Designed miniproteins, single chains, continued (3). Designs and how they scored, part 74

Each design is a single chain, and the fold is of that chain. pLDDT is the mean over its residues in the fold that is shown.

## One batch from the design tools (miniprotein)

Design m10562
Fold by ESMFold2-Fast:
Structure m10562 (fold): chain A 79 residues (1-79)
Amino acid sequence: SKVEEELKKSEEYLEKGDLEKAYESIKEALKNSNEENEEEVIKMGEKVIEEMRKNGKYKLALELEIEIGIYEIKRTILK
């Protein structure tokens, strides 16, 4: 699935320290996520956010937190 592919890419980019590409992969995974896989996407996103903070990429971390928050609000309203 698209979500599974993007999660794999995000983990690979995270391992390589390519935090910007990890961010893009998480955004794509969120866009294609559903109720069955949203928890896995959010969990990986949180892992990416923590690495961003450790590397001083605080603004990028905040942007990803906002993207996840928008997704959670959208899912809550559409339930």
Scores: mean pLDDT 82

Design m10563
Fold by ESMFold2-Fast:
Structure m10563 (fold): chain A 81 residues (1-81)
Amino acid sequence: MSLEEIQKLLNSKNEKDQIAAFRRLLSLLFDPDLEVRLEALDIVENSNLSDEQKKRLAEKALKDPDPEVVEKAKELLEKLS
């Protein structure tokens, strides 16, 4: 699924589409490509997801093997706390 499809789900006013976007973003945080994982966190930060949903996604990214992803997740969590 493309990042454009996730953005379309996030722009929907439908709660089910918002949940679908959350689940797809969660999947992208485990993508083998580092650039995809960083892009997923950018989408999370700039999305209309709830603060609770953003925190859950950022907490998953804290366990990432790459320090750049971990630092980005920490910065997002600090903004949401």
Scores: mean pLDDT 80

Design m10564
Fold by ESMFold2-Fast:
Structure m10564 (fold): chain A 83 residues (1-83)
Amino acid sequence: MVEENLERLRKLAEEAKTEEAKEVAEEALRQVEELVRNREEVAKYLEETAVDPPPLEEALERAAERALEMAEKAIKAIEEKAE
């Protein structure tokens, strides 16, 4: 669910051990929030680019999942380099 992934991103930003990791989490959160805010534009994009577009809510959920995965990977890389 989009809201669950947004909450996970917020928690990731709050629990970040470094300023760089916090900025990564906050940027990912902002990107997902912007997609949700502009859901009508996302729906139009899906209709233009896909033969059988997924339901809007599923597309937003997938985008949130992707953002969370990317943020977690980036934070791990930052923490590994700091060691």
Scores: mean pLDDT 75

Design m10565
Fold by ESMFold2-Fast:
Formats: structure tokens, sequence, C-alpha cells
Structure m10565 (fold): chain A 63 residues (1-63)
């Protein structure tokens, strides 16, 4: 993912109520799994860090 895509995912996660630290960790994990082609693992990682189902899917779609 590009820096712009990462920023979009971070903003979605921040709007969902995640802290800067958790949103950063979630964006990084999501970007890694999306780059590997594992969209479901990316969604699971974001949810484990506190994202809702909808925010996790939206953030992964932005990546």
Amino acid sequence: PTPEQGRAAFEILKADGLSDERATRATTAGAIYVAQGDRERAIEALKALGASEEAARAAVDAL
C-alpha cells in the first residue's frame, strides 16, 4: 500500500475510536497482510486491536 492508502486507513481507525498507538499498529499490520494477499487476516488483526467489523473492513479496503 501507498503512504496515502495507509493514511486513509489510519483516519478510518481513528474515527472508530482507536488511539493513535492502536491505529498505527492496526494500519501497519493491515498493510502487511494486504500486501501478502491475506485480506481476512488483515481484518482479524484490526479487530484484535479494537476496530469494529465495519471500520476494519473499510480500513482494509482503503489499503
Scores: mean pLDDT 85

Design m10566
Fold by ESMFold2-Fast:
Structure m10566 (fold): chain A 105 residues (1-105)
Amino acid sequence: SLKPITPEEIMEANEKFDRALKYVREHHPELFKKLEEIFKEIQKKVDALLASTDPAEQDALIAEIRKLVDEMVKLLKEAGVSDEDIEAFRKLFDAEIRLYRGRAA
């Protein structure tokens, strides 16, 4: 992936995120349902960002993705997920978004 993020860091963050999602699913099913919906929206917008050749469209999509990531972070905090696990997740998304902003699709 990105130079600032190693494959090991990506794997670790994914393991932490998967564990957090399983916890939320078990103990906070309403919050889990909202997380699933937001994650699907993020995936669609990331796909659109990667396909975009217009800087204005890219900026708009990045703003939308960041807003959705912030909503996920809020729900994870409400569910009692650790700040460390949340920061690892957020850092991954920020780094990927910053890379995609700098290149044409």
Scores: mean pLDDT 77

Design m10567
Fold by ESMFold2-Fast:
Structure m10567 (fold): chain A 84 residues (1-84)
Amino acid sequence: SAAARQAQIQALQQQAEEARRQILEAYGRGGGSLIKAAVLKRDEESEKARKLAEENLKESERVIAEANAQLAAAQAQQQALLAA
């Protein structure tokens, strides 16, 4: 049903937003000191971790976009039925 699809999309959006908040909070807590922040900035492992987190978030956004497209298609079908 349309209501079930809306609930699923909202759940996916909340999951993606929560994951984003966790990533931002983890980076915020990692500071420690200016020296440690400078070391982490030049550390390739930290850069790889950041890129992986960004790619995972991008993939989540893609899944949400696909779900939104499916919902829009379902709504278009309802409009077609009303016009018929």
Scores: mean pLDDT 64

Design m10568
Fold by ESMFold2-Fast:
Structure m10568 (fold): chain A 82 residues (1-82)
Amino acid sequence: SEEEIKILQEILQEINKIIKETVEREGSLSKETEIKAIQKIKELLQQRIQELLAQGTETGQKVAALLQEWLKELEEELKRLE
């Protein structure tokens, strides 16, 4: 539980950084900026899922399952925006 929360907090901090850097780079809160941010977040989640599953741990599997749900939600949002 505590280990799962720590991993999730780290990933959320990375997501927040992607959002901030993308907004700063684009100079606006436009639909294009949102699409770019979502695409980068999807790449991060896909990489983290693979790394977590490769660990072969119960904690890794539980966190990966949650990230897979987030990835699915982001893919649906991206389709809505495109």
Scores: mean pLDDT 84

Design m10569
Fold by ESMFold2-Fast:
Structure m10569 (fold): chain A 68 residues (1-68)
Amino acid sequence: SGDILRAASGLHDAANHGLSAEEALAELEKARQKGDISEEGLRAAKRALEESGGDPRRAAQLLAAEAS
């Protein structure tokens, strides 16, 4: 879905800027507040971060694969 792709893009951007998992999550929560991603997208990103051991790049790859 578009929500999953937007969440994946946010994680990818966080990884490219060298952000931690906590910093990446904070940016995604801001995106949710602005309406750029849904609660579903935010939950998917949190799950992907848990599955990746807090690696935003790996989490982005996992979400991108789900959306493809």
Scores: mean pLDDT 83

Design m10570
Fold by ESMFold2-Fast:
Structure m10570 (fold): chain A 92 residues (1-92)
Amino acid sequence: EEEKLFKQTEVVALGNLVLKGLTPEEAKKAAALLTPAYELAVVEGKTEEALEEVKKILREEFGLSEEEIEKLLKEAREKAEEVMAEYKRLLE
């Protein structure tokens, strides 16, 4: 349960990082490309498949290098850890 929630949070954080700094028009197009991966993670619980789909979109549609993709994944994991830590803190 916690592991699944963490993976879902990671996918959402990754999507938000990709949309950061884009114009509203660019963000709308990016969101449309990322929405199926978000649905896989949040609605269907296929978080591993969703993360792989996001990596593919970043590589193929956005033209990001493997180094740039790994940096975004690291930032998304750090954001997911931060959210989960706050969640646990609120339960105390």
Scores: mean pLDDT 72

Design m10571
Fold by ESMFold2-Fast:
Structure m10571 (fold): chain A 91 residues (1-91)
Amino acid sequence: MELSEEELEEYKKGLEDAFEALRTLEERMEAAGASEEFKKEVREKQKRDIEELAKALGISPETLTRWINGTPVSEETMNEFVLRMKEIVEK
């Protein structure tokens, strides 16, 4: 039921990379010269994706948004998060 240390590290890195991608999305879009209409569409999609992910993980969208925006997450919480994500992916 528990992941190996190597598997756990891979999933953690994937989540951290995903959080950084979500956090830096608007900055990257501005750097790429994205239109305001495109940025609005992407923000609406990101909001939906966050709500769906938060629901799947059993947390509030506000909590997930705080984690994405760089609020520190304990190692224990990250490990639990990774285990839940593994269940979703293996389903």
Scores: mean pLDDT 72

Design m10572
Fold by ESMFold2-Fast:
Structure m10572 (fold): chain A 82 residues (1-82)
Amino acid sequence: MKEEAIADLEELLSKEKNPEVQEIIKEVIEYIEKTDFSDPEQMQKTLEILSLIGELHAEIQKNPNDEKFIEEKRKKLEEIIK
């Protein structure tokens, strides 16, 4: 559900210490807020984005300043959102 996805991301954002990752999460929240969850294609993109954020969060907890990994995930996010 859209509200649940946003709530989960807001909780993740509140716990995140890396400012660049915080901005990525904010961009994702804005994207999901504008997404039509009745559209199967937009729903699939949302699931892919949420998976990407999960991977990013897991890695930055081990390497908080892995700039290359953060940049790689940001580029992939931009490709999905286009």
Scores: mean pLDDT 78

Design m10573
Fold by ESMFold2-Fast:
Structure m10573 (fold): chain A 98 residues (1-98)
Amino acid sequence: EINEKAKEVIEKARDILSEAANRTDDVDLQEHLALAIITLTVAMLKPEITKEDIEQVINALKRARDAIEAASDTPWAREYVEKLKKYIEELEKLKEEM
Protein backbone atom coordinates (compact mmCIF):
# COMPACT_ATOMS: atom_id res chain seq x y z
CA GLU A 1 0.00 0.00 0.00
CA ILE A 2 2.73 2.55 0.95
CA ASN A 3 4.72 1.50 -2.15
CA GLU A 4 1.64 1.97 -4.36
CA LYS A 5 0.90 5.39 -2.79
CA ALA A 6 4.53 6.50 -3.31
CA LYS A 7 4.42 5.52 -6.99
CA GLU A 8 1.11 7.41 -7.42
CA VAL A 9 2.62 10.62 -5.97
CA ILE A 10 5.77 10.18 -8.10
CA GLU A 11 3.59 9.76 -11.23
CA LYS A 12 1.69 12.99 -10.45
CA ALA A 13 4.96 14.85 -9.83
CA ARG A 14 6.44 13.53 -13.09
CA ASP A 15 3.33 14.75 -14.99
CA ILE A 16 3.83 18.27 -13.57
CA LEU A 17 7.51 18.19 -14.61
CA SER A 18 6.55 17.05 -18.15
CA GLU A 19 3.95 19.82 -18.45
CA ALA A 20 6.49 22.42 -17.23
CA ALA A 21 9.04 21.19 -19.80
CA ASN A 22 6.43 21.59 -22.56
CA ARG A 23 5.48 25.13 -21.41
CA THR A 24 9.01 26.55 -21.16
CA ASP A 25 11.28 27.72 -24.01
CA ASP A 26 14.30 27.78 -21.64
CA VAL A 27 16.62 24.99 -22.81
CA ASP A 28 18.53 24.87 -19.49
CA LEU A 29 15.25 24.46 -17.58
CA GLN A 30 14.10 21.76 -20.05
CA GLU A 31 17.36 19.83 -19.38
CA HIS A 32 16.97 20.10 -15.57
CA LEU A 33 13.35 18.92 -15.82
CA ALA A 34 14.33 16.04 -18.15
CA LEU A 35 16.90 14.77 -15.61
CA ALA A 36 14.26 14.85 -12.85
CA ILE A 37 11.77 13.02 -15.10
CA ILE A 38 14.36 10.27 -15.73
CA THR A 39 15.00 9.88 -11.98
CA LEU A 40 11.26 9.62 -11.23
CA THR A 41 10.65 7.19 -14.12
CA VAL A 42 13.45 4.86 -12.92
CA ALA A 43 11.94 4.81 -9.40
CA MET A 44 8.46 4.01 -10.78
CA LEU A 45 9.81 1.07 -12.82
CA LYS A 46 11.19 -0.71 -9.72
CA PRO A 47 9.08 -3.64 -8.41
CA GLU A 48 9.44 -2.23 -4.88
CA ILE A 49 10.43 1.33 -3.97
CA THR A 50 12.80 1.80 -1.00
CA LYS A 51 13.32 4.73 1.39
CA GLU A 52 16.55 5.46 -0.54
CA ASP A 53 14.60 5.61 -3.82
CA ILE A 54 12.10 8.06 -2.29
CA GLU A 55 15.00 10.19 -0.98
CA GLN A 56 16.50 10.32 -4.50
CA VAL A 57 13.09 11.32 -5.93
CA ILE A 58 12.65 14.03 -3.26
CA ASN A 59 16.12 15.44 -4.06
CA ALA A 60 15.34 15.42 -7.81
CA LEU A 61 12.02 17.24 -7.18
CA LYS A 62 13.73 19.84 -4.97
CA ARG A 63 16.30 20.54 -7.72
CA ALA A 64 13.51 20.79 -10.33
CA ARG A 65 11.51 23.13 -8.06
CA ASP A 66 14.56 25.39 -7.62
CA ALA A 67 15.22 25.38 -11.39
CA ILE A 68 11.63 26.44 -12.17
CA GLU A 69 11.76 29.21 -9.52
CA ALA A 70 15.07 30.50 -10.91
CA ALA A 71 13.96 30.43 -14.57
CA SER A 72 10.40 31.84 -14.37
CA ASP A 73 8.12 34.08 -12.28
CA THR A 74 4.96 33.39 -14.35
CA PRO A 75 1.67 32.25 -12.74
CA TRP A 76 2.07 28.73 -14.22
CA ALA A 77 5.59 28.42 -12.76
CA ARG A 78 4.38 29.49 -9.29
CA GLU A 79 1.48 26.99 -9.52
CA TYR A 80 3.81 24.11 -10.47
CA VAL A 81 6.33 25.04 -7.74
CA GLU A 82 3.50 24.87 -5.16
CA LYS A 83 2.31 21.49 -6.49
CA LEU A 84 5.89 20.14 -6.38
CA LYS A 85 6.24 21.36 -2.77
CA LYS A 86 3.05 19.46 -1.89
CA TYR A 87 4.28 16.24 -3.57
CA ILE A 88 7.66 16.56 -1.79
CA GLU A 89 5.77 16.88 1.53
CA GLU A 90 3.63 13.81 0.72
CA LEU A 91 6.73 11.76 -0.19
CA GLU A 92 8.53 12.82 3.02
CA LYS A 93 5.49 11.62 5.00
CA LEU A 94 5.39 8.27 3.14
CA LYS A 95 9.15 7.84 3.72
CA GLU A 96 8.63 8.26 7.50
CA GLU A 97 5.97 5.49 7.39
CA MET A 98 8.31 2.99 5.63
Scores: mean pLDDT 85

Design m10574
Fold by ESMFold2-Fast:
Structure m10574 (fold): chain A 72 residues (1-72)
Amino acid sequence: VSPEMLRPLTEEERDRLIDEMEAELSQYFTKEEVDEFRAELKKAKPKTRAELIDLYNELRQRFLERRKAEEA
């Protein structure tokens, strides 16, 4: 893991990264799912870029599993 991944995020940096993630997610997920995803990311208040990415990947996996279950 690079040192950049472990440095503390400012609130502005965190919010910008979440906004970028929201824009990306909007290509795959509904507005309701994206809103829920964004809320979960902000609620957790990740302190580092690594924590934010780990949380993003965990939530994305959970949302994909939920969608798969709905299709089954």
Scores: mean pLDDT 76

Design m10575
Fold by ESMFold2-Fast:
Structure m10575 (fold): chain A 71 residues (1-71)
Amino acid sequence: MDADDAARLLAEKSGISLEEAKRLVEEGVARAIRQGASSVTEVAEIVRDYLLEKGIEEEVAEAVAEVLRQS
């Protein structure tokens, strides 16, 4: 799974740094792994929910999840 495209999109849409965006995506993926996610779809859903908990706008969180589903 290539998280770089997801992090770039998050940074561009939210105005945060690329380093912070990478950290948020990595933390979301780590949460998915801890919860036993076994598919790209499950990982994307958990990352989306994690981003929403962190105050990322719903539209941006959904766009990031879509990038992860395409990976």
Scores: mean pLDDT 82

Design m10576
Fold by ESMFold2-Fast:
Structure m10576 (fold): chain A 69 residues (1-69)
Amino acid sequence: GLSEKTKEDLYEEARKLKIGEMRTVGDFLLLRVSENKVLVYDLKAKVEIGVFNITKSKKEFGEEINKAL
């Protein structure tokens, strides 16, 4: 599972991204696809994990990604 720090870093970096902007956070690639959504890609596994809503709380956002892994 994801560490609490990784969940926090994913949430903070996702919210900083402009639409169309990408950033690597650990083994993950984040792509801001809309005002409310970010695509999360696992660079190590080479799979798209999903698209997640960044208007959710930090806890809900991190848990949704963790469940999709």
Scores: mean pLDDT 87

Design m10577
Fold by ESMFold2-Fast:
Structure m10577 (fold): chain A 89 residues (1-89)
Amino acid sequence: SEASREEALARGAELAATRSEEELDAEQLALRLLHLGVDPEEAYRLLSRRVSAEEALLGAKAMELLRLEREGRLTREALAEATARIDAA
């Protein structure tokens, strides 16, 4: 829902406020980009480049978050399910 999307973005902003940009992992960077209103396609482009330099696990989580946002399906439940699936892989 829109409310779940707002909650996810607010959480991302809170995480970003506690760390410098250089210290953010791919998931935290994805949340910051979404919170700042960066277009999902532009965010995909930025993160796909960064993911190639980081662990595939972290990159997969960031890309799933952006995919859900792009599809208009970003909810707390969908994000939690995707994260659990990736962690189990």
Scores: mean pLDDT 63

Design m10578
Fold by ESMFold2-Fast:
Structure m10578 (fold): chain A 97 residues (1-97)
Amino acid sequence: MDEILKIEEEVIEEYKKEAEEAYKNTKSEEEKKEKMLELLKKAVDEFVKKLKDKEFIEELIEEAEKALEEAEKTGILSEETIEYVKYFIEKLKEKLK
């Protein structure tokens, strides 16, 4: 448990540093969105790799799929956010295989 929490903290700190650097060094909103999405996908990969509780993973999939359905129906989320959520669901489903 302590090792997993420490690795999670490292992933969050690394993401935060990369996100802050990308935000400062990127002038266009389009490029900012692309870089943030890429960093989010990287963080998802690292997070999902460390998940071991099957029930928790199944719950995350259900909640993410519900959020995606609502977002697609209402149009309230950006295309980048929808892509991020779809990527997250895919990686969680791969982890269960």
Scores: mean pLDDT 71

Design m10579
Fold by ESMFold2-Fast:
Structure m10579 (fold): chain A 93 residues (1-93)
Amino acid sequence: MEVEKARRYLEEALEALREGGERAEAAREDEIATARAVREAGERARPPLEKAREYAARAPELSEEEREELRAAERAVEAGLEGAPAAIEAARA
């Protein structure tokens, strides 16, 4: 079922973001390590998130709460990928 695939890929994306967040928190006193953890989390989460969106478009059974979770994950990945390179560059200066 498309809804099961959407949920599975969203779960994979959220797990990647969670692991990245834990690594960033552990490295919080090292700006380069924190930025790297955020970037890696975003890169790891992006492929399953794209698949989750594709299957969600074909799964009317997905709740509004699940769709908002998907949108929130997409915003987190975009913010992380955009912010992390700038933070790494600034730390090198």
Scores: mean pLDDT 75

Design m10580
Fold by ESMFold2-Fast:
Formats: sequence, C-alpha cells, structure tokens
Structure m10580 (fold): chain A 91 residues (1-91)
Amino acid sequence: MKEIEALRTYIELLDALIELAGHKETDAETQKIADTKSHLFAELERLLEESPRAKELLEEIAREAEELGNNVEQLEKARELAEKRLEELEK
C-alpha cells in the first residue's frame, strides 16, 4: 500500500529534520543525518507521484501542523499526525 510506504518515509524524514534542528554542530554526524534526509526526501517525492491519495494525506497533515509558530513544533506535530494515520491504515 503506497499510502503506508509514504507515511513511513515521511515519519523518517521528519525524524531526520527534527534531529538536524536540535543539533547545532557535529560535522560528521550532521552530514550523515543530512544525507539520510536527502535520500528520504527523494524516496517520498517518488511515492507521492505514484499515489495521489498519499499526497492528499500528507498535505492534510502539513496543513494541521501549520498552526504552530515554531518550525520544530510544526515538524513534531506533523510526525504525531503521520504516526496516528499510519496506525489507522495498519489496523
């Protein structure tokens, strides 16, 4: 199911983005997280192009997260919403 794959990839991407936002400087570790983020972003783009339903679902999650004024809080809220939707689809 492409929606489940997209949500899992999105959650992993959000985890990488939150980790990057939380750490100011460790060059080697930061680079590994940045590489992981880039790979996950490319994979997510492919999944969203293959499933309009997954794209709509992620757009809904992003819209609900937009109410937060802090970028990290928006990412954390998006992750929470994505995890909840993933649990509903895996049920």
Scores: mean pLDDT 73

Design m10581
Fold by ESMFold2-Fast:
Structure m10581 (fold): chain A 85 residues (1-85)
Amino acid sequence: MKEKLEEIKKKAEELLKSTDNPLIKNAARLILKAVELLEKGDIFSAEVEVGMALISVGVSYVIGEDLEDAEKAKELIDKLLELLK
């Protein structure tokens, strides 16, 4: 668990630094918040943050810009959702 959270955190921090898309930056910040909450054992609040990140990425897909960055964010969200099961 801890190793997977550290991997997600590093990739989300990299995405936040590399993307110019404000929706993907928002998703990356929400992913980082979800990781912090999971590390503290606050599963419910982490689920809320992951849900908000998914909405942000979904809006980015509808707009159709920076789809490679949107896919990277979605991959991290999917990994977090698997950890929440």
Scores: mean pLDDT 83

Design m10582
Fold by ESMFold2-Fast:
Structure m10582 (fold): chain A 90 residues (1-90)
Amino acid sequence: MSEEEIRRKIAILDTAADLIYVAAQWAEEHLSPEEAARVRQDAISALEGILTELRKLLEEAKKQGASPEVIKDIEDAIARVEARLAELRA
C-alpha cells in the first residue's frame, strides 16, 4: 500500500468519525432522550469500527516501513477517535 493510499484512508476514516460524532451531538440537542440514546449507541458502535480499521491501518503501515510522519498521522487519528468515544460513553 502506498503512503498516498494510507493518507487517503486516514482522511476518509477521520472524516467519517467526525460526521458520526457531530450526528450524535445533534441528536442529543434536538431529539428525545430515548432517540438520542439510540443514536449515541449507534455512534459508539460505528466509532469502535473506525478505531479497529485505524489500528489495522497502523499495523499495515508499520509492516510496510511507512515514514514516521505517516505513522504519527494514524496515531493522532486513533487518539481523536478514542477521545470522542470517551466523551460519548461519559
Scores: mean pLDDT 88

Design m10583
Fold by ESMFold2-Fast:
Structure m10583 (fold): chain A 79 residues (1-79)
Amino acid sequence: SLDELNKRAEELASQAINLAREGEKSTPEQAKQLLKKAQEYLDKARELIEKAGLDKTLPSVLLKVSQAESLLKRLQQKL
């Protein structure tokens, strides 16, 4: 269902945010591993958004994905 796709995408984006935040507190080696995992979660969230359709994705989910993207980009620039 569209509701389940939106919920799962938001959960995955939230996991990516959490991993990126942990990366900021970690050693560079650990941060690289956390960044990779965060990217995998973000990629999965994007796949679910694609399946739901952008028009059918809740603005709150898109905002969460955008927040995850910004945090991952910031972490990547520090490595």
Scores: mean pLDDT 88

Design m10584
Fold by ESMFold2-Fast:
Structure m10584 (fold): chain A 81 residues (1-81)
Amino acid sequence: DDLVKQLLAATYLRIGKEYLEKGDYEKAAQSFELAAKLADGINPKLASEAYRLLAEAYEKMGQTDVAEEYRKKADEIEKKL
């Protein structure tokens, strides 16, 4: 279950990065949110990376306040490791 969640999180992270590169920020954000939720509590490094990329996607969409909150979430996770 946790191993399957980590693999699925890594997959959504990769899919999100592809959407981010294509400029599809909405789909990138959706993929990164799924990656973050799947990795949260089981793989802090993967979760923090997902939240950082989620922040980037929201920043690209002009939602600066939302982006800042996800960036803080990523920093909080990174601080614990």
Scores: mean pLDDT 86

Design m10585
Fold by ESMFold2-Fast:
Structure m10585 (fold): chain A 94 residues (1-94)
Amino acid sequence: MLSDEETVQEILSLYEQSLEDQVRIQLEKIRKGELTPDEAYVLFQQNQDVMIQQAVQKAKDKGLSDSQIKELVDKMNQMRDEAIKKFEKEVKKM
């Protein structure tokens, strides 16, 4: 069984990988003319809202405290903001 700290680290690592994959996928779709940058941005944000909600539910199901869940969400939102900034910079280069 994972400890609470190991559970938090697992969720954060999976979320970081998901963010990297989603940024890459959306940028590739823009380059192929399948999506506009605005459409890709909306889809990225919607996907991240779902992923954060799923991570919160997983944390609750594993018995994490409200304080631990808040720290997890705050960290995920920081990662999301950094991914958005990277996405916006790459779009400007197109």
Scores: mean pLDDT 85

Design m10586
Fold by ESMFold2-Fast:
Structure m10586 (fold): chain A 73 residues (1-73)
Amino acid sequence: DDFKEGAEAGNAFDQYELGKDYASRLDLEKAIEWYEKAMKRGSATSARNLGLIYKYLGDDEKAREAFEEAERL
């Protein structure tokens, strides 16, 4: 995980990249974890990707919340 040190240090971009890496491997639980951290730091792209993962998992409520956060950011 090329971005792990920066992500653990709280860098939103590295958290987004790490979430993206996990999502590309279909490790959706870890992708959700890191996208949530990046979203909390203002990453609209992470919030959008989180929404797409929740939609894929059938959690329409969490998907809607994540998409709304992305539009707010």
Scores: mean pLDDT 80

Design m10587
Fold by ESMFold2-Fast:
Structure m10587 (fold): chain A 95 residues (1-95)
Amino acid sequence: NAMKEKAIEVLEKARDDLSAAANRLEAQGVEHIDEVATLSLAIIALTIALKGVEQGNVEEALKFALRVFKQAAERVPSVRDLLEKYIKELEELLK
């Protein structure tokens, strides 16, 4: 299923990019602790969404991931442009 394969690709890449961003922010100091916490929770949520896609609950998992990306984009300006790209890809998959 092309939709399922693309969904897994997008979610895995987003998780990896957010993990890298969280590591960079953590290295910059304690002033970024709220942003690091936000990204850490988003990474956990994306892992849950990936399991949902693998189990065949594709639409529900993508809607959940979309909420997570929108929340993280509002709270972590440094990843906003990155997350907006993933938001567009997920919205296209949900059409």
Scores: mean pLDDT 85

Design m10588
Fold by ESMFold2-Fast:
Structure m10588 (fold): chain A 85 residues (1-85)
Amino acid sequence: MTISELVRNTKQAREYVDKALELTKEGNSEEALEYLKKAVEYAKKQAEYGNILTVEYVLKVAEEVAKKFEIAKPLYEEAKKYYEK
């Protein structure tokens, strides 16, 4: 993977997690969960690349989403697993 590909993946992860947070504040649980799921999938790749700061940010947002929507708890636990690795 090139540095450009890593940078694009990092930007995409942040965009998805920021959108999940925005939708959570709006009370849109269905779309918030969808974007959080995408962000957590990207967090797995970020953890593989050692970009722990992006994984930490996804984890913090997943925690906030899970506090508002109980159905998001599994995604929070998955993000936590990638962060702890």
Scores: mean pLDDT 80

Design m10589
Fold by ESMFold2-Fast:
Structure m10589 (fold): chain A 66 residues (1-66)
Amino acid sequence: MLPQGTTVFAEKGAVYKRISKEPTEPGDVFYDEATNSAYVLGPESAKLPLEEQLKLFYEKIGKETP
């Protein structure tokens, strides 16, 4: 479960299912503790390689990808 007050970003049409240690499926979530922000993977973003998923997540929360 996401912490209270988490800012949630999502792909259009994404449905939150779970926080996963290996978010790879639609409904899996990336979470960043420093910004208290989350990104919910949708059908299209779940197909991307992990590196591209992380870039998308960091872009949405306003961080640069390392």
Scores: mean pLDDT 70

Design m10590
Fold by ESMFold2-Fast:
Parts: C-alpha cells; structure tokens; sequence
Structure m10590 (fold): chain A 79 residues (1-79)
C-alpha cells in the first residue's frame, strides 16, 4: 500500500511539473463542473465522477492527476 501511494504521488508530481498549465486549467474546470452538478442535486461522488469525465474530454492529463489523487486518498484511508 505505502509503495503504491508513493508511486501515485510521484506520478502526480511529474505530470504537474511537465504540464502545469493543462493541470491548472483542468482543475478549474473540475471545480466548476463539480459545483454545478452539486447545485443540480447530485451526490458528492456522482458530481466528482461527472467532473472528472468532463475534464478528461478537454484536459486528459489533468483528469489522470485527479484519478491518481483519488486512488492515493482511498489507499491512505486503508492505512
């Protein structure tokens, strides 16, 4: 578990270093879509999944970072 979390965090750091603008713009889109879906009555989990899918269409590397962060957080909760 610890090694997998470390690998995910390293991959996130590498993507943020190599593609800072795409990740920044993707995170802005993620926040906008998540907020809109929550206002429409979606659950937090559903809103996040919809937001990640929308980010993936326009900013695929930002979506990859978001998925890796979600996986790392889920693994940390198991420690």
Amino acid sequence: LEKKIEELKREVAELEEEHPEEIKEGFKLFEEVEKKELEQGKSLDEAKEIAIKEVEKKYPLAAEVLRKLKEANELEEKL
Scores: mean pLDDT 80

Design m10591
Fold by ESMFold2-Fast:
Structure m10591 (fold): chain A 79 residues (1-79)
Amino acid sequence: MREEERRELAREIAEKLEKIARDFEIERLEEALEYLKKVLKASEKEIEELRKEVLKLIEEGKYLEANKLLKEKEEKLKK
C-alpha cells in the first residue's frame, strides 16, 4: 500500500467515524426530547430551548455536557 493511499484512506475513515458519532448523538437527542415531551409532559417551549442548547453542545463536540443537560432536565421533570 502506498503512503499516499494510506493517508487518503485514514482521512476518509476518520471523517466517516466523526459523522457517525455526531449522527448518533443527534438521534439520541431527538429520542430524549420525545420522551420528555410525551411521557414527562414537558412544555413545547422547554423542549425547543433544550433542543437548541443541546444541539449547540453536540456541534462543539461536548457530548458529555449534552448528555448531562438532558439527564438534569429529565430529573427535574420527574420530581
Scores: mean pLDDT 74

Design m10592
Fold by ESMFold2-Fast:
Structure m10592 (fold): chain A 100 residues (1-100)
Amino acid sequence: STKDKILAILEELEKLLLEKGLEEAAQVVRNAKSYVETLTDDALIKATLGLTLKELGEWMREKKVPKEVAEEIFNKAKELIEKYVPELTSFVEKVIEEVE
């Protein structure tokens, strides 16, 4: 399902953020996962992923996260989206572009 695919993306993203020591960013993803679990509308579930990526981009900018680390995280997000929900690729590229 769309929900299962997006939860899988968020889970992998949370894991990468924790591996990079970005605990506050990982909490943003955990909050998004909890919210997605309550949703039944595919459009809202997809919108939650997009808004979460935008929030992560703003957080990384504000906290002066090194560009190389931010790029690794956003490239991983794009890779996962292309793999699990390829119909969102253009939408996610737009959201990532707007936060950088």
Scores: mean pLDDT 83

Design m10593
Fold by ESMFold2-Fast:
Structure m10593 (fold): chain A 84 residues (1-84)
Amino acid sequence: MSDSADDVIAKLEQQIEEHVALAREAEAAGDWLSAARHYQLAAQYYQALSNVYKALGDEKKAEEYLRLSREYQALADRALQRAA
């Protein structure tokens, strides 16, 4: 496949959807440690999306995805606290 920005964005969006779904499944099972890990991975992929949009000059989308990265990191931190 091409390494175009559109292909990278689609791959990152797919990874985010997958890890958010796995995190929610883990929460439903009471597995807060697994939920924290998957939310942290989602946050990292949102950070990567922010970097891609920043490179494309789309500052608004870069800021929006950076905010989402922080929100999912907070979900990971909260899940980790529940695991303790």
Scores: mean pLDDT 87

Design m10594
Fold by ESMFold2-Fast:
Structure m10594 (fold): chain A 67 residues (1-67)
Amino acid sequence: EAAKSLKELKKLLPDPDDLSRAVRAVYQDGATDETAEKIAKELGISKETAKKAMKAIVRLVEALKAE
């Protein structure tokens, strides 16, 4: 659940600062294609990687809400 999503997220964004920025963007703007593009540009990663990170963040939040 949450632990699995967190592991995936850390693998995609191993830098804690990058991870923090991505989480804040998703929390503030929501899980949209526009948010993924902003994350990709800000962190210098591919849009595909940003989308995967965004989905992992959403799954982590959902897992925490289910508990």
Scores: mean pLDDT 77

Design m10595
Fold by ESMFold2-Fast:
Structure m10595 (fold): chain A 85 residues (1-85)
Amino acid sequence: SAAAELAKKLVENLTEEVIEELAKAVEEEAKRLGVSPLETLDRLVELAKERLDELAAKGEISEEEAAAMKELIEAVAEKIREHLE
């Protein structure tokens, strides 16, 4: 599907350097919030998924695009999670 291919291209264009920068950003936000980096990451993932559902409901993106973007978010979050341990 076109949406799955788009998600794959976005993941393929992510370098280890970008994942490291995202992990550091999560750690910095966690320090500001006074919670763990993993808890901060989980909350950000859920908020991102909720925003995608809202965009699909408004017709700004298709349901298929929202599903593909959620898969992308989960894949990126897993890489960040492994970096955070």
Scores: mean pLDDT 76

